Designed miniproteins, single chains. Designs and how they scored, part 33

Each design is a single chain, and the fold is of that chain. pLDDT is the mean over its residues in the fold that is shown.

## One batch from the design tools (miniprotein)

Design m1127
Fold by ESMFold2-Fast:
Structure m1127 (fold): chain A 89 residues (1-89)
Amino acid sequence: MEERQKAIDEAREWGRRLAEKFAEMYAKAVKEGADELTLDIIRALHEIGIAVVGIYLANKVGVEEGRRLSDELHRYADELIEKALEEAK
């Protein structure tokens, strides 16, 4: 249980840090007038980051837990991006 919980906690921490960094990067890009393609690439890279964290956890504790964390992190990232864009206005 301890090693399982540690893997979950580490994956969540990494996922949250990735989400926070991408929200900051995306808001900065919008503020600096980045084109649509640049914004799409930033979004795609963020999706890949969250997917990798989910794969890591799935390999450690099972695919269902990995999917749950990925869903949690996608919601967290969306909330952070929305908040960052409001603050950048």
Scores: mean pLDDT 81

Design m1128
Fold by ESMFold2-Fast:
Structure m1128 (fold): chain A 84 residues (1-84)
Amino acid sequence: MKELEELRERAVELAREAAERAEKLLADPSLSEEQKATARNVLETARAIEEEARRAKDMIKAVGLELAALAELVEVDLLEAGKL
């Protein structure tokens, strides 16, 4: 049970970070329309991951959501670096 709680908390934390950084990118007037569309997709996906992570009932699902949140953070990193 404790390991499941820790995995859920980590997935929620990572998803929140991705959403927060995506919101900051959307406030940047120098971003292209394509980059803004990608940032909006990250924001929506990260918010969905956060909600699902709060409700995750098994470790496999919790791990999958943590990996999904990490993928969204990679997209944000690439957007911030101007590589997307």
Scores: mean pLDDT 84

Design m1129
Fold by ESMFold2-Fast:
Structure m1129 (fold): chain A 85 residues (1-85)
Amino acid sequence: KSGVEKAIENLEELIEEADKLSKNELLLRGQVLMGMVELYAWVANDEELLKLATEMSELFDRNPENPLEVLREAIERLREHLEKL
């Protein structure tokens, strides 16, 4: 099954741990997970997923004060992509 489902699980787990982590730790771990999604997209030759992962990575860079909000948006966009196949 698609690495997208695993990515969603990992992002949801990170949100559950958010109370224990600093904003910088959330930002770093979110960035690493988006990098993994980019790799999965490249291997799967999924241009739409690659674009999504790139946009989310850029959103983390532009919103270092709100990593939790960016994580929630990433989950929503990945779920939407999964529905489209």
Scores: mean pLDDT 79

Design m1130
Fold by ESMFold2-Fast:
Structure m1130 (fold): chain A 98 residues (1-98)
Amino acid sequence: SQKRREELEKRLKELIEKAIKSLSKEDAEEFRKMHETLLKSIREGIELMKQSSPEERDLIRDILEALIAMFGYLMKKLGVDEKTVDEIYKIYVELVKI
């Protein structure tokens, strides 16, 4: 639902802001670039899934989930706390399912 998407996007924004505040200026800039790239990939992947066969949809979903997992790994490497990483990860995964 639209309300659910808006709630998830608001929560994601709050968690991203919290994560960025804990980082150096250089790491915060890298984080923002990765976050923007991932959101673009998710939006494009969702649109592509609407035009795809069931087998292609499963492949696109697997690719998006792998990208989300890689971003989670990179967040941990940048020193973002594990609880914040887990919460951000869960929201991205839920956005892919809507």
Scores: mean pLDDT 82

Design m1131
Fold by ESMFold2-Fast:
Structure m1131 (fold): chain A 100 residues (1-100)
Amino acid sequence: SVEEEAREKLEEVIEFLEKLAADTPNEGLKESLKGVVEELKKLLEEGKIKEALELAIRTLHRLLLFAKESDDPVVRSQIPAIEEYLKELEELLKKLKEEE
């Protein structure tokens, strides 16, 4: 189902954000990403898939803007992955809204 696809992709994005939080030397980014990961996990546990998708999309948009302006080679190296996840999550959100 679209909901199962969305859940699996959100779990993949959570792992991506956790790894980025571990690898970045930027303490502000690290703490921000940890907070978002915790909220995403909570939304998934509560079955709020649409809200989790919307939060993940907002987070990745902000990350993309930050990465493009950053001198951090860790976050800059992840720009292609951020753009790909954004496209995939936006398509899943569109499909999920079409089922309503």
Scores: mean pLDDT 87

Design m1132
Fold by ESMFold2-Fast:
Structure m1132 (fold): chain A 89 residues (1-89)
Amino acid sequence: MQRAQDLFNQGRQYFDQGDYQRSADLFDQSFSLTPDDDLIGRGRSLYMRSQSYQQLGDTQRASQYYQRAADYYDQMGMTQLSQRLRQQS
């Protein structure tokens, strides 16, 4: 848990600094270390990764990760959030 959160926070720092490639890599690492039942943590990492790919101009990959994040939010009953993410696909 803590290591995944630390990686997520580092990813946000690099995202804010405009280093979108490094941020995407850090969000991917955070996702892989996040437990399967932590739907919030997994959804957040996928969402931020999709944002990073969108900023890099990789619209196809960004779309794919938006859809995956929406699936996690649907599992949590966050229907309004999942609908917004699907519209960004």
Scores: mean pLDDT 82

Design m1133
Fold by ESMFold2-Fast:
Structure m1133 (fold): chain A 84 residues (1-84)
Amino acid sequence: EELDKWLTFEVMLRIGEVDLRRLLEENKDKGQEAKEIVKQALADYRETLDYVIRYLGLDPDKARAWADERIARMEKELLEEIEK
């Protein structure tokens, strides 16, 4: 039960990563506008994850720490890709 909730959360994180990478590919030629689109999408994704954490009844401190580290890594990778 607890493991299933954390696995569901991990799947949601992976789906979000795929969606954000696709958004980057669709907008990477737009320069500064692409950066703003990605940053806004990351902010929206954070709000969605907070909702999922509450829905699944996960430990919010542990789940937020897990999500924030992954989101920060993804933001860095996506923004660096736009600058190439």
Scores: mean pLDDT 79

Design m1134
Fold by ESMFold2-Fast:
Structure m1134 (fold): chain A 65 residues (1-65)
Amino acid sequence: SGEERALEVARRAREAYERFGEEAAKRTIADTGLERGADEAVAERALRMPDVTRAGTLVVLHLTA
């Protein structure tokens, strides 16, 4: 479902952001197909939040809202 996909994307994007930086997080989002339900700009904005963990949660909330 979209919720399960959103959780996977958020978790992986957050982890990639912390380990490899912003570009790796964006690539993870693209590879997992987040753009099907949410546009890339929304994901990018979420990852720009000061708290990387919260940014991942915001991506989940966007896709499951």
Scores: mean pLDDT 54

Design m1135
Fold by ESMFold2-Fast:
Structure m1135 (fold): chain A 105 residues (1-105)
Amino acid sequence: LRDKQSKDRNDKAPAFAELAEQFAKWLEEQAERLKDSNPEAAELFREASRLFREAAELYKAGNLREGSRLTREGMDLAMRAAELSGDEDIRRGVQQMARQLQDVA
């Protein structure tokens, strides 16, 4: 049973920060793998990674509103990059990121 007194206010911010950091790392790995074969998709993955890294910092600072805004922008770029990659495993990875964000929300 969840204690209502102190964890409720900060519970989601740490979880979102951790997910955003994990996603930023994974997106940077995809950018590195695609840099020579699909530089356009790699560029979008790098920008998405940057947005998730910034979102993680905002979540750690307690700025849930701005962190969520950058998370949505990063997800949009990541989905576009996955489409351009033509790689089904990468597309599934981005879909899994979206599901993890829903699970925390």
Scores: mean pLDDT 80

Design m1136
Fold by ESMFold2-Fast:
Structure m1136 (fold): chain A 100 residues (1-100)
Amino acid sequence: STEELIEKARKIVEEAFEKILALLKDDPESKEYFEILKENLLKLFDFLLKNKASLEEVKEEIKSIIEYFEGVAEYLRSQGKEEAAKVVEEMIKKLKELIE
């Protein structure tokens, strides 16, 4: 169901961000950025649930998240944050498997 898709996407995001935030504990600027990203993504999922978004709309939002985080992973690698980049890439892979 569409609700199950949103719940699975939320769980993938929450688990990934828990790992990312732990890796960034000694980098307060990056940590704050990812805390804001997490809050915004969880609010997006809540919005989709509350407004009874269609399966197609939810899949398009997840595709947008994937595209955005492909750029985030590349940025993290450019900054030498290889472990955080790998967590983002694993999240992207799980989200792709969820909608394809």
Scores: mean pLDDT 89

Design m1137
Fold by ESMFold2-Fast:
Structure m1137 (fold): chain A 90 residues (1-90)
Amino acid sequence: SEIEKKIIEVAELTVKEIKKLLKENAPKELYEKVTKELDEILEELKKTGDFEEAIAKVKEIADSIPDKKVKDIVLDAVNKLEDTINKIKS
């Protein structure tokens, strides 16, 4: 559907922005781990369209991040994504 396409587009842009911020703010090992996990979630979202599951999985990743600044980057981005998706669905 057009709504699903728009949700995927916004999710792709959000992942790209998180990767940029993590590259600037995270240790290499944490950057590589989180970006791999985000790519896996994005590919699953493209297959299933289950954005609620995708949002939940990103929040779980954030909860696993010991660095508060890096955790906050991921949480802020996923919360903005969730708000944007809810507006698209309204």
Scores: mean pLDDT 86

Design m1138
Fold by ESMFold2-Fast:
Structure m1138 (fold): chain A 102 residues (1-102)
Amino acid sequence: MKEKAIELAKELEKEAREKGIPATTLESGDHVLFVIYDPEEKELLVESLDLNTVDEKSLEEFKKKAEELIERALKQKYTEEEKKQAERFLERLRAVVEAGMG
């Protein structure tokens, strides 16, 4: 189940990026995070999944919520500046998570 959760999150990241939306997948402790930048809110939106309690139902809910975030972001139509800003925010978040502070 844990491997399926990580693979699903990476698949969702790939889908978002193929649609031109900055997104990343992070592993933080026993959680998988799907992260996307919302240019309207000017914030990172995060959907998380607890790998210790993950089941088929929580995987389905995670996928649905992440896909809803992707659809919201698609409606916003990122500019080149917004994409650059989003990638900088995602890189900063990755550094914090990898340092064990996220």
Scores: mean pLDDT 79

Design m1139
Fold by ESMFold2-Fast:
Structure m1139 (fold): chain A 82 residues (1-82)
Amino acid sequence: GLEQLLQLIDEWEQQQLQGKSEEEQNRIRLQAQSLKEGLRLLQEEGVDLEKLAQQVKTVQELEEFIQEQVRRRSERIRAERE
């Protein structure tokens, strides 16, 4: 569930921080924070995070899923106003 997805992000962050400049490390930390905030939003929207944790194997897949959900939310809000 949520814990598995948070662990995936934490492990990815630790791996990506190795051998990077301070500027690159800050970008990686901001990306990890953004992904964690995205997970919180998905949980608030009622997305099944346990099922998501079984389907997502990489941070890239998780990021793509979060971006798609944000896009769909934006389109839904726009459609309701038209």
Scores: mean pLDDT 79

Design m1140
Fold by ESMFold2-Fast:
Structure m1140 (fold): chain A 86 residues (1-86)
Amino acid sequence: SKRTLEIEGERELELLGKTYTVYKAKITVEETEEEIIVTYEIELESEEQAKELAEAVVEEAKEHGIEVEAEVEGNKLTITLKVPKE
């Protein structure tokens, strides 16, 4: 199954003691036989914030054993989280 949520409007996100300004976010949750895939497509204030958020999310996810991929294109960040099913 697949679910999508879109959020528009300026919001602040705090992660690992840093604050990020998010202008819009699209969250897609897809369930497969082996995993739950959560994709975040986020538009931030700057490319610098997108890169910093990408690094913070990758570090946080690795500490919790979650497979994560992050891609930065200008001020846009795509994060894919894969949570295994057992």
Scores: mean pLDDT 79

Design m1141
Fold by ESMFold2-Fast:
Structure m1141 (fold): chain A 85 residues (1-85)
Amino acid sequence: SLEELLRLIALVLRGIGLLIEAERLLEEAKKRDEEVAEKVKKLYEKLKETYKKLVEAFRKEDLEKAEELFEELEKIYAELKKVAG
C-alpha cells in the first residue's frame, strides 16, 4: 500500500540520519582516543551493514523486516554512542 511505502521511505531516511551522526562520532573519537576510535569504527561498519539490509528490505517492500532492521540499527547506534562518550 502507499501507506506502507511511505513508512518504508521514512525508515530509510531515519537510517541515513543515524549513519551521518555515527560518522561524526567516529571522527570525534579519532581525535581523542585511538582505542575508542577503533571500537566506534567496528560499530560504524556494523551499522553500515545493517543499513544495507534495511535498503534491501525497502526494495522488496518488506515492511516487517525493515522495522526489525531499523530496531537493530537503533540498538547498534545506541551502543556506538555509549562507546564514543
Scores: mean pLDDT 90

Design m1142
Fold by ESMFold2-Fast:
Structure m1142 (fold): chain A 65 residues (1-65)
Amino acid sequence: SAELEALRAEAGKLSAKIAELEKQLEENKDNQEKYDALYAELQKAQAELAAVIDRATALTREERA
């Protein structure tokens, strides 16, 4: 479905953002202010990815039911 394809694309974008944020956290582990800000962004991106996965799972169940 078009909605599932859109959710997969969004999940891919969030996964890429999470990987980039993890890289930046490693690069900034000696800078507490930057580290804390990046960690907050990482937690937000992880929560958004979880929501996208939950929605995709619900849609997959509806298409199979």
Scores: mean pLDDT 84

Design m1143
Fold by ESMFold2-Fast:
Structure m1143 (fold): chain A 61 residues (1-61)
Amino acid sequence: MEAEEERRKREAQEAANQTEIATARQAADSLLEKARASTPAEGEVYRQKADAALAVAQALA
């Protein structure tokens, strides 16, 4: 977990965090759409996954 160049590590981490936040929010939206189209039991699983994705986005923000 050590980078040879501090600035390179910081820039990469910031870019990665922004991309991951956007991806997690997009995934959550997609999962909520699947929940609406699924059976109640399957919908509950998709909603739980969407909540987990949103929690990741919030932790990175």
Scores: mean pLDDT 75

Design m1144
Fold by ESMFold2-Fast:
Formats: structure tokens, C-alpha cells, sequence
Structure m1144 (fold): chain A 78 residues (1-78)
């Protein structure tokens, strides 16, 4: 619940930042490249945050994987 909520919040912020960086005239390929870079950075941050809070690397990895999974769905238009 917490990890999924945090991942959803992060994804919405990443989508907004991607649009601000690439602008309206950017190709889908350029937008996806920026999105993927931001997703990777945020996934590492979520992993570190949840690992530190829970003391469990597995919990950190699960949080990171949740964001990556949501981002893959967005990249596929789902």
C-alpha cells in the first residue's frame, strides 16, 4: 500500500517533469528516453528510502520494482 502509493506519486511527478523537459513538440522516442532516465533515478531513491526505513533490502527492491512496473505500463500505453 505505502510502496504502491509512493510509486504512483513518483510516476505522476516523473510524467510532469518529462513534459516540462521535452516540451510539446518532442517525439515520443525523445519523451520516453527522458522518462526512462527519471524513472531509473527515482526507482533507486525509493529502493534506498524503503531499505533505510524497513532495514530490509527486499522491501526496498519491491518498492523500486513497483515503480518500474508502473512505468512499463505507461510506456506501453496501458
Amino acid sequence: DEAERRAQEALLEIIRETREIVGEDASEEEALKVLNELVKSRAEELRAEFTARTGSEAAGQAAADTLLRLAERVGRGE
Scores: mean pLDDT 80

Design m1145
Fold by ESMFold2-Fast:
Structure m1145 (fold): chain A 89 residues (1-89)
Amino acid sequence: SLEETIEKIEKVLKEYLEELKKKMLEKAKKEGVIKEEEIEEKTKEILEELEKNKEEAYELIKEHIDEVPESLSPLLRETAERLKKILEE
C-alpha cells in the first residue's frame, strides 16, 4: 500500500538524514564550508516532496548526490538505492 511504502521511505530517510547531519556538521566544523541552516533547508525540502510524491522525493535525493562532498556520496547512493527498491515494490 501507499501508506506502508511511505512509512518505509520515512524510516530510511530519517536514518540517512541523521547520519548526513552528523557528517556534515563534522565537515563544517573543520572546513567552515557548510552551514547548519543549509542542512535544515535541504532536509525540509526533501520531506515536503516526500509527502507530495515519493517519486519526486527520490529524484530530489538523487540530485543531492551531486551537491555533497565526495565522502558523503556513498551514503546518499545507498539511500537512493534503498528508496528506489521501496518505490519498485
Scores: mean pLDDT 60

Design m1146
Fold by ESMFold2-Fast:
Structure m1146 (fold): chain A 65 residues (1-65)
Amino acid sequence: SFIDKLLKEYEASGLSDDTILAVRTILSAIELGLPQEDIDALIAQLPPEQKAAATKAKKEALEAL
């Protein structure tokens, strides 16, 4: 899927395992069709570095739909 491809690109980027886990969590939430408010709440609780990567991943996933 597009989500799997996007996740693999993040895994290849040299980001920390914690950041990759955060990205995977947000991409999975989007794929499952969670409300935008719930996705935003998940991102809001993340540390700054993870929040930046998760926000970028959300934007890329939604732009592809």
Scores: mean pLDDT 81

Design m1147
Fold by ESMFold2-Fast:
Structure m1147 (fold): chain A 85 residues (1-85)
Amino acid sequence: APTAEDWVKLVLLVSEEVWEKYGEELEEQAKRWEEEYGVEVEIVRLPDKEAVREAVEELAAKPEAAASFFSEEGSLAGGGVVFVK
């Protein structure tokens, strides 16, 4: 699990479609993660879900990053989360 000791930044990658529908919820989620993990949270908007998937895969290949798609029930679908050291 990410903590301030483990990760310096959490990057939330979302499509424009997801941002238009869930932007306020995403901002609230970012604030919750900043409070819970004590990390900086950045929201990055990408043109579509394919761009999100490609960005998550590219960042996950870096040794300083761990990436995951939202896949849990009740989580945002088509978004990605990247933890950066």
Scores: mean pLDDT 63

Design m1148
Fold by ESMFold2-Fast:
Structure m1148 (fold): chain A 100 residues (1-100)
Amino acid sequence: GSLARNLARAVAKHLENGDIDTAVGAARALGYVMAQGSVEEAIEAVRFLAKELEKVKNATPEQIKAVGDALVEALRRNPKHEPAAEAAREYFDKVIEKAK
């Protein structure tokens, strides 16, 4: 939904601005929102976030990892969303590799 997209944009914006604590908080909130929906909606939100993160030029691998870990941890609070959590991990690993 619009909330997941707005949270994904907030994650990317705060990473770009160097406000890592806010980016991590937004990622955790996004994970909780995604955990309440379907697995398919969660995977689509992960894909949207990955595209927004590709636009971020100044984030370090460590900062991207912190954001990814917070999102995955929040998603894993619903065991039914393990496929979405795994998809998120794979997308974050690709974003981290590009940031090196």
Scores: mean pLDDT 82

Design m1149
Fold by ESMFold2-Fast:
Structure m1149 (fold): chain A 68 residues (1-68)
Amino acid sequence: ALEAAAEAAKALARARLDAARAEQVETHIDNAVAALTSQPPDVAAAFAHLAEVNALDPEAARVFWEGI
């Protein structure tokens, strides 16, 4: 579920944004996934990265949240 949500959000960002902004969304999603899958999960870091995704593309952020 988490991996599918991340790939869907990245694909949406790549379709909607220029390459530089899509790369920023991808980096923040990858860092959010890494934070959520760490032991213990770093929820604060994950939320900070997802806030950056929301600032860049609110739809990509929505797709990620609804996919998990």
Scores: mean pLDDT 83

Design m1150
Fold by ESMFold2-Fast:
Structure m1150 (fold): chain A 67 residues (1-67)
Amino acid sequence: GAAASRSGRAAAEAGRAGDAAAKATGGYQHFLVAETEEQREAGRKAAEAGAKGDAEAGSIYGELAFK
């Protein structure tokens, strides 16, 4: 339904905002150096949650992946 579509979009936009913020602050180099299998898995789960319209899960995993 419409709610699921909005939730998915919100999760995707949260991911984009995190990516843009990390890039703007130079955090990308820090993130890449500190990247682990756990962070890659968190990013994957955020994308899947967003696709399913679970904005809360997508936001949580997105934050974890970009940390």
Scores: mean pLDDT 57

Design m1151
Fold by ESMFold2-Fast:
Structure m1151 (fold): chain A 62 residues (1-62)
Amino acid sequence: VQELADEIVRLVARGEYEAAFELVKKAIDSGVDYDELVAAIRASPADRRTQTAALAILDSFR
């Protein structure tokens, strides 16, 4: 889950929001737990703005 969260954060940091959205969708559809993914994104080393953007993408799947 952490490796997946780190990839999502990396895509968001690069401005690749569509790719980040598709990766989140694929993860949730594959049975990755939403709360575990949220926790992993918060644990990922990134600035507050990037973390907030990544969490906003996740919030659309809630």
Scores: mean pLDDT 79

Design m1152
Fold by ESMFold2-Fast:
Structure m1152 (fold): chain A 80 residues (1-80)
Amino acid sequence: SREELEKRLEELEAELEELIANVDKLSEEEIMKKYDELEKRAAEIVDEAEKANDIELVKEIVNKFHELRQKLLEEILKKR
């Protein structure tokens, strides 16, 4: 259902924000491994939303994930 997909998106967003907050406590390898897992989960939610023809939810997932990815990359670059 849409409600289940939105809940999964909120959980994904929270985990990605936690990853960003802990960038200074983790190795780059650990960060990239966790990010890859989260990216795969995001792709699964997008696939399910597309199958449900929920274009609004697809757009929301893509936009939120891109924004958080940019924040993560900025924090990683600050540590170099």
Scores: mean pLDDT 83

Design m1153
Fold by ESMFold2-Fast:
Structure m1153 (fold): chain A 84 residues (1-84)
Amino acid sequence: GMDVTLELRAIRAHYEELRALGSRIRDLQRQIDDVRRLRDSGRLPSSVGDSLISRLQRQLSQTESQSDQLLEKAKEELREQGVL
């Protein structure tokens, strides 16, 4: 029915957004590892490396928080729609 179509649409939107956030988290983790490697090898000054790592860690924490909040909100909305 129409209600089932709306429920499937909500599930799809939630999944696509969570996938995008998951990709962003992995990219940020890789960037942090790369900067740490360059800093630890002496190829990047420690002050510059530490600044970049702090910025990337802040972005990672914000993205992880967004992912967690979206997942909980999506579960709540799906429960309200009777899907969960």
Scores: mean pLDDT 80

Design m1154
Fold by ESMFold2-Fast:
Structure m1154 (fold): chain A 75 residues (1-75)
Amino acid sequence: MSALQIQEIARLLLEEGLSYREVAERLGISEATVRRYAAMAMGLRPIDPSRFSDYDISLIRMLGGSIRANMPEKL
């Protein structure tokens, strides 16, 4: 998965307020993939360095920070 997809997932979740299912449908990817990225961003799942570049990991961590800032009572 490209860094561009991580950024688009973040935009759809945070700016457009879409559900995981709606993001998956809009991007043509599985809901499990969207949930996996969100879980890694929130620290509920470890980031696998063998599957992600340092740049991708940085984007996932940044997404987690944004989610925590927007929904502190839920995270």
Scores: mean pLDDT 65

Design m1155
Fold by ESMFold2-Fast:
Structure m1155 (fold): chain A 95 residues (1-95)
Amino acid sequence: SKEASRYSAGSISAVGGITELELEIRRGVGDVERVRRAGEDLAYGSYYGGEKLEKKVLEALERVERAGSPEVARVAREEARRAKELSAEGAAKRK
């Protein structure tokens, strides 16, 4: 049970982050701190989830960038860059 949860941690983390971003979009995307926290979950998910999860993460962050203020858009771009970097690192370690 705990082992199964551990192996699914990346996918669970990414789904949580995407859900938080969708909630923020519905609320008007005003909270930079929530976008950053969601970005941390998305980055973790990108590291473990492979290319399919990376695509979903980047699509969610692009939606936030388009809907948000200039400051929120900047943070979304920073988190997208971090997700790409961590996805590449995860892929390299998986070989």
Scores: mean pLDDT 69

Design m1156
Fold by ESMFold2-Fast:
Structure m1156 (fold): chain A 96 residues (1-96)
Amino acid sequence: SFIPLDRSNPELLKKFEQEVNESLGRMFASVVWIAVKRAESVEEAKAIIAEGTELAKSLKNEEVRKAAAETLREYAKREKDPEIAAAIAEAAEEIA
């Protein structure tokens, strides 16, 4: 269903903004995770995580960073390599 955005309703605008920020954070974390899974070595995966961490820290919106960090923590739990899992978990703490 179509939900019209009414600029005169601050509660609807705030809810929409929260949903957008949460989705952006999740998308960012998913892109990093896909890149990590395509890495050919642990060293390459760690380099991708380090670059992703710096990019996430450059995001000005705190809610986007928080959503990215929470999503990365969930990916760390699913990672089979303990070094890569630890690197993702550490990245999440630095981004938050």
Scores: mean pLDDT 83

Design m1157
Fold by ESMFold2-Fast:
Structure m1157 (fold): chain A 78 residues (1-78)
Amino acid sequence: SEIEEVKELLEKGIELVKKGKEELKNAPPEQIPAAIGRILRGIGLVTEALLKARRLLKEGKISEEELEELKKKAKENG
């Protein structure tokens, strides 16, 4: 389903942000650009997932409550 694809995309984005942030805390200077790149890619996926979710809400394919749950996951974990 489209909502499952959005959830998978959101989870993938959150995971990349978490991994990048963890790497950034402990990275030697030469690895900082790679950690930042991972965070930015993760943010991009989260943004794409939320934009797709907003479209699904407008099309009546998900509820406002489902969109708010996705937004909470993004904010709590990104």
Scores: mean pLDDT 85

Design m1158
Fold by ESMFold2-Fast:
Structure m1158 (fold): chain A 70 residues (1-70)
Amino acid sequence: SELDELKARVEEASRRLTEIGTRLDEKRAAGQPPSPEELEEFRRAARELFDLQAELHRLEGLPPVEATIE
């Protein structure tokens, strides 16, 4: 279903954000500041996750308009 597909996308986006965040945290722990490109990548991943979570909340909070069952 669209809801299940969206949940899968949220999980994938969350994983990606966590992987980027972990990489940045490892660099910070090593005394190396993240590059502007790495920070932009993190911001884009965070934005994508936020947008997907907002869409998931909308679908969960609103009744679906017409589902065709085959």
Scores: mean pLDDT 77

Design m1159
Fold by ESMFold2-Fast:
Structure m1159 (fold): chain A 81 residues (1-81)
Amino acid sequence: SLVDHLRAQLARIEAADLEEAVRLAEDLAVYVYTAASRHLPELVPEVRARIEEAGRLYREGRHEEAIAVIKEMAEFMIARL
């Protein structure tokens, strides 16, 4: 299920070092955006805004905060599936 896949990706991020967690969070962001577009299209604007905010934090060197935004976004999606 989508929920199982999202939970598995969140667990992988939690177990990863920072460099790997960033790459996994980027993959998760793409997956969440795709899932929202297919199943919860009304949430796409909020998902997009959260992805843009995470990208800004990453460019500012605030990698842990960028990952936290993506994790929170995935949990937000899970709660609505």
Scores: mean pLDDT 88

Design m1160
Fold by ESMFold2-Fast:
Structure m1160 (fold): chain A 81 residues (1-81)
Amino acid sequence: SSALAFQQQLEEQLERMRRIVAELKKQGMPKEEAVRRALEELRSSMTPEIAALLEHMARGEEPETPEARRAVQKLLEAARS
């Protein structure tokens, strides 16, 4: 139950990040900067655990769980041209 809720919250935040990143990229922002800006914009709407996990992995550090690895991959794919 709690694991499913975490997965849903993570996917909701990733979808929101994808939309913000796409908008910033259309404005000419580099993908790496667009990802950082999206994280900053959504920080207050994320739980501290999700925010810390996404920020940690966005620094290029290796995700430790399959779920986190998939989340980072989805985020990076959303940021690609």
Scores: mean pLDDT 67

Design m1161
Fold by ESMFold2-Fast:
Structure m1161 (fold): chain A 78 residues (1-78)
Amino acid sequence: SKLEEVYEAARKVERGEITRPDELPGELRFLVTLALSVLRDKGIPLDQVTPEELANLLLEALKDRPTLREWVKEYLGI
């Protein structure tokens, strides 16, 4: 799923397996960057959340941005 793809890409970035932003497609790069930013702002390690919990955190962070939130839901298939 797209959600698992975002989660796995974020994990690879945290592990230093992906070091350059251009190694990820634009939409995936945006979501990985957003995911890691949200986790950092909340002080939550990626390894302590499931892909589903990460999706919920992303949607909560975008509560005041309805157009972007709907795009993220559609992209992730949730």
Scores: mean pLDDT 82

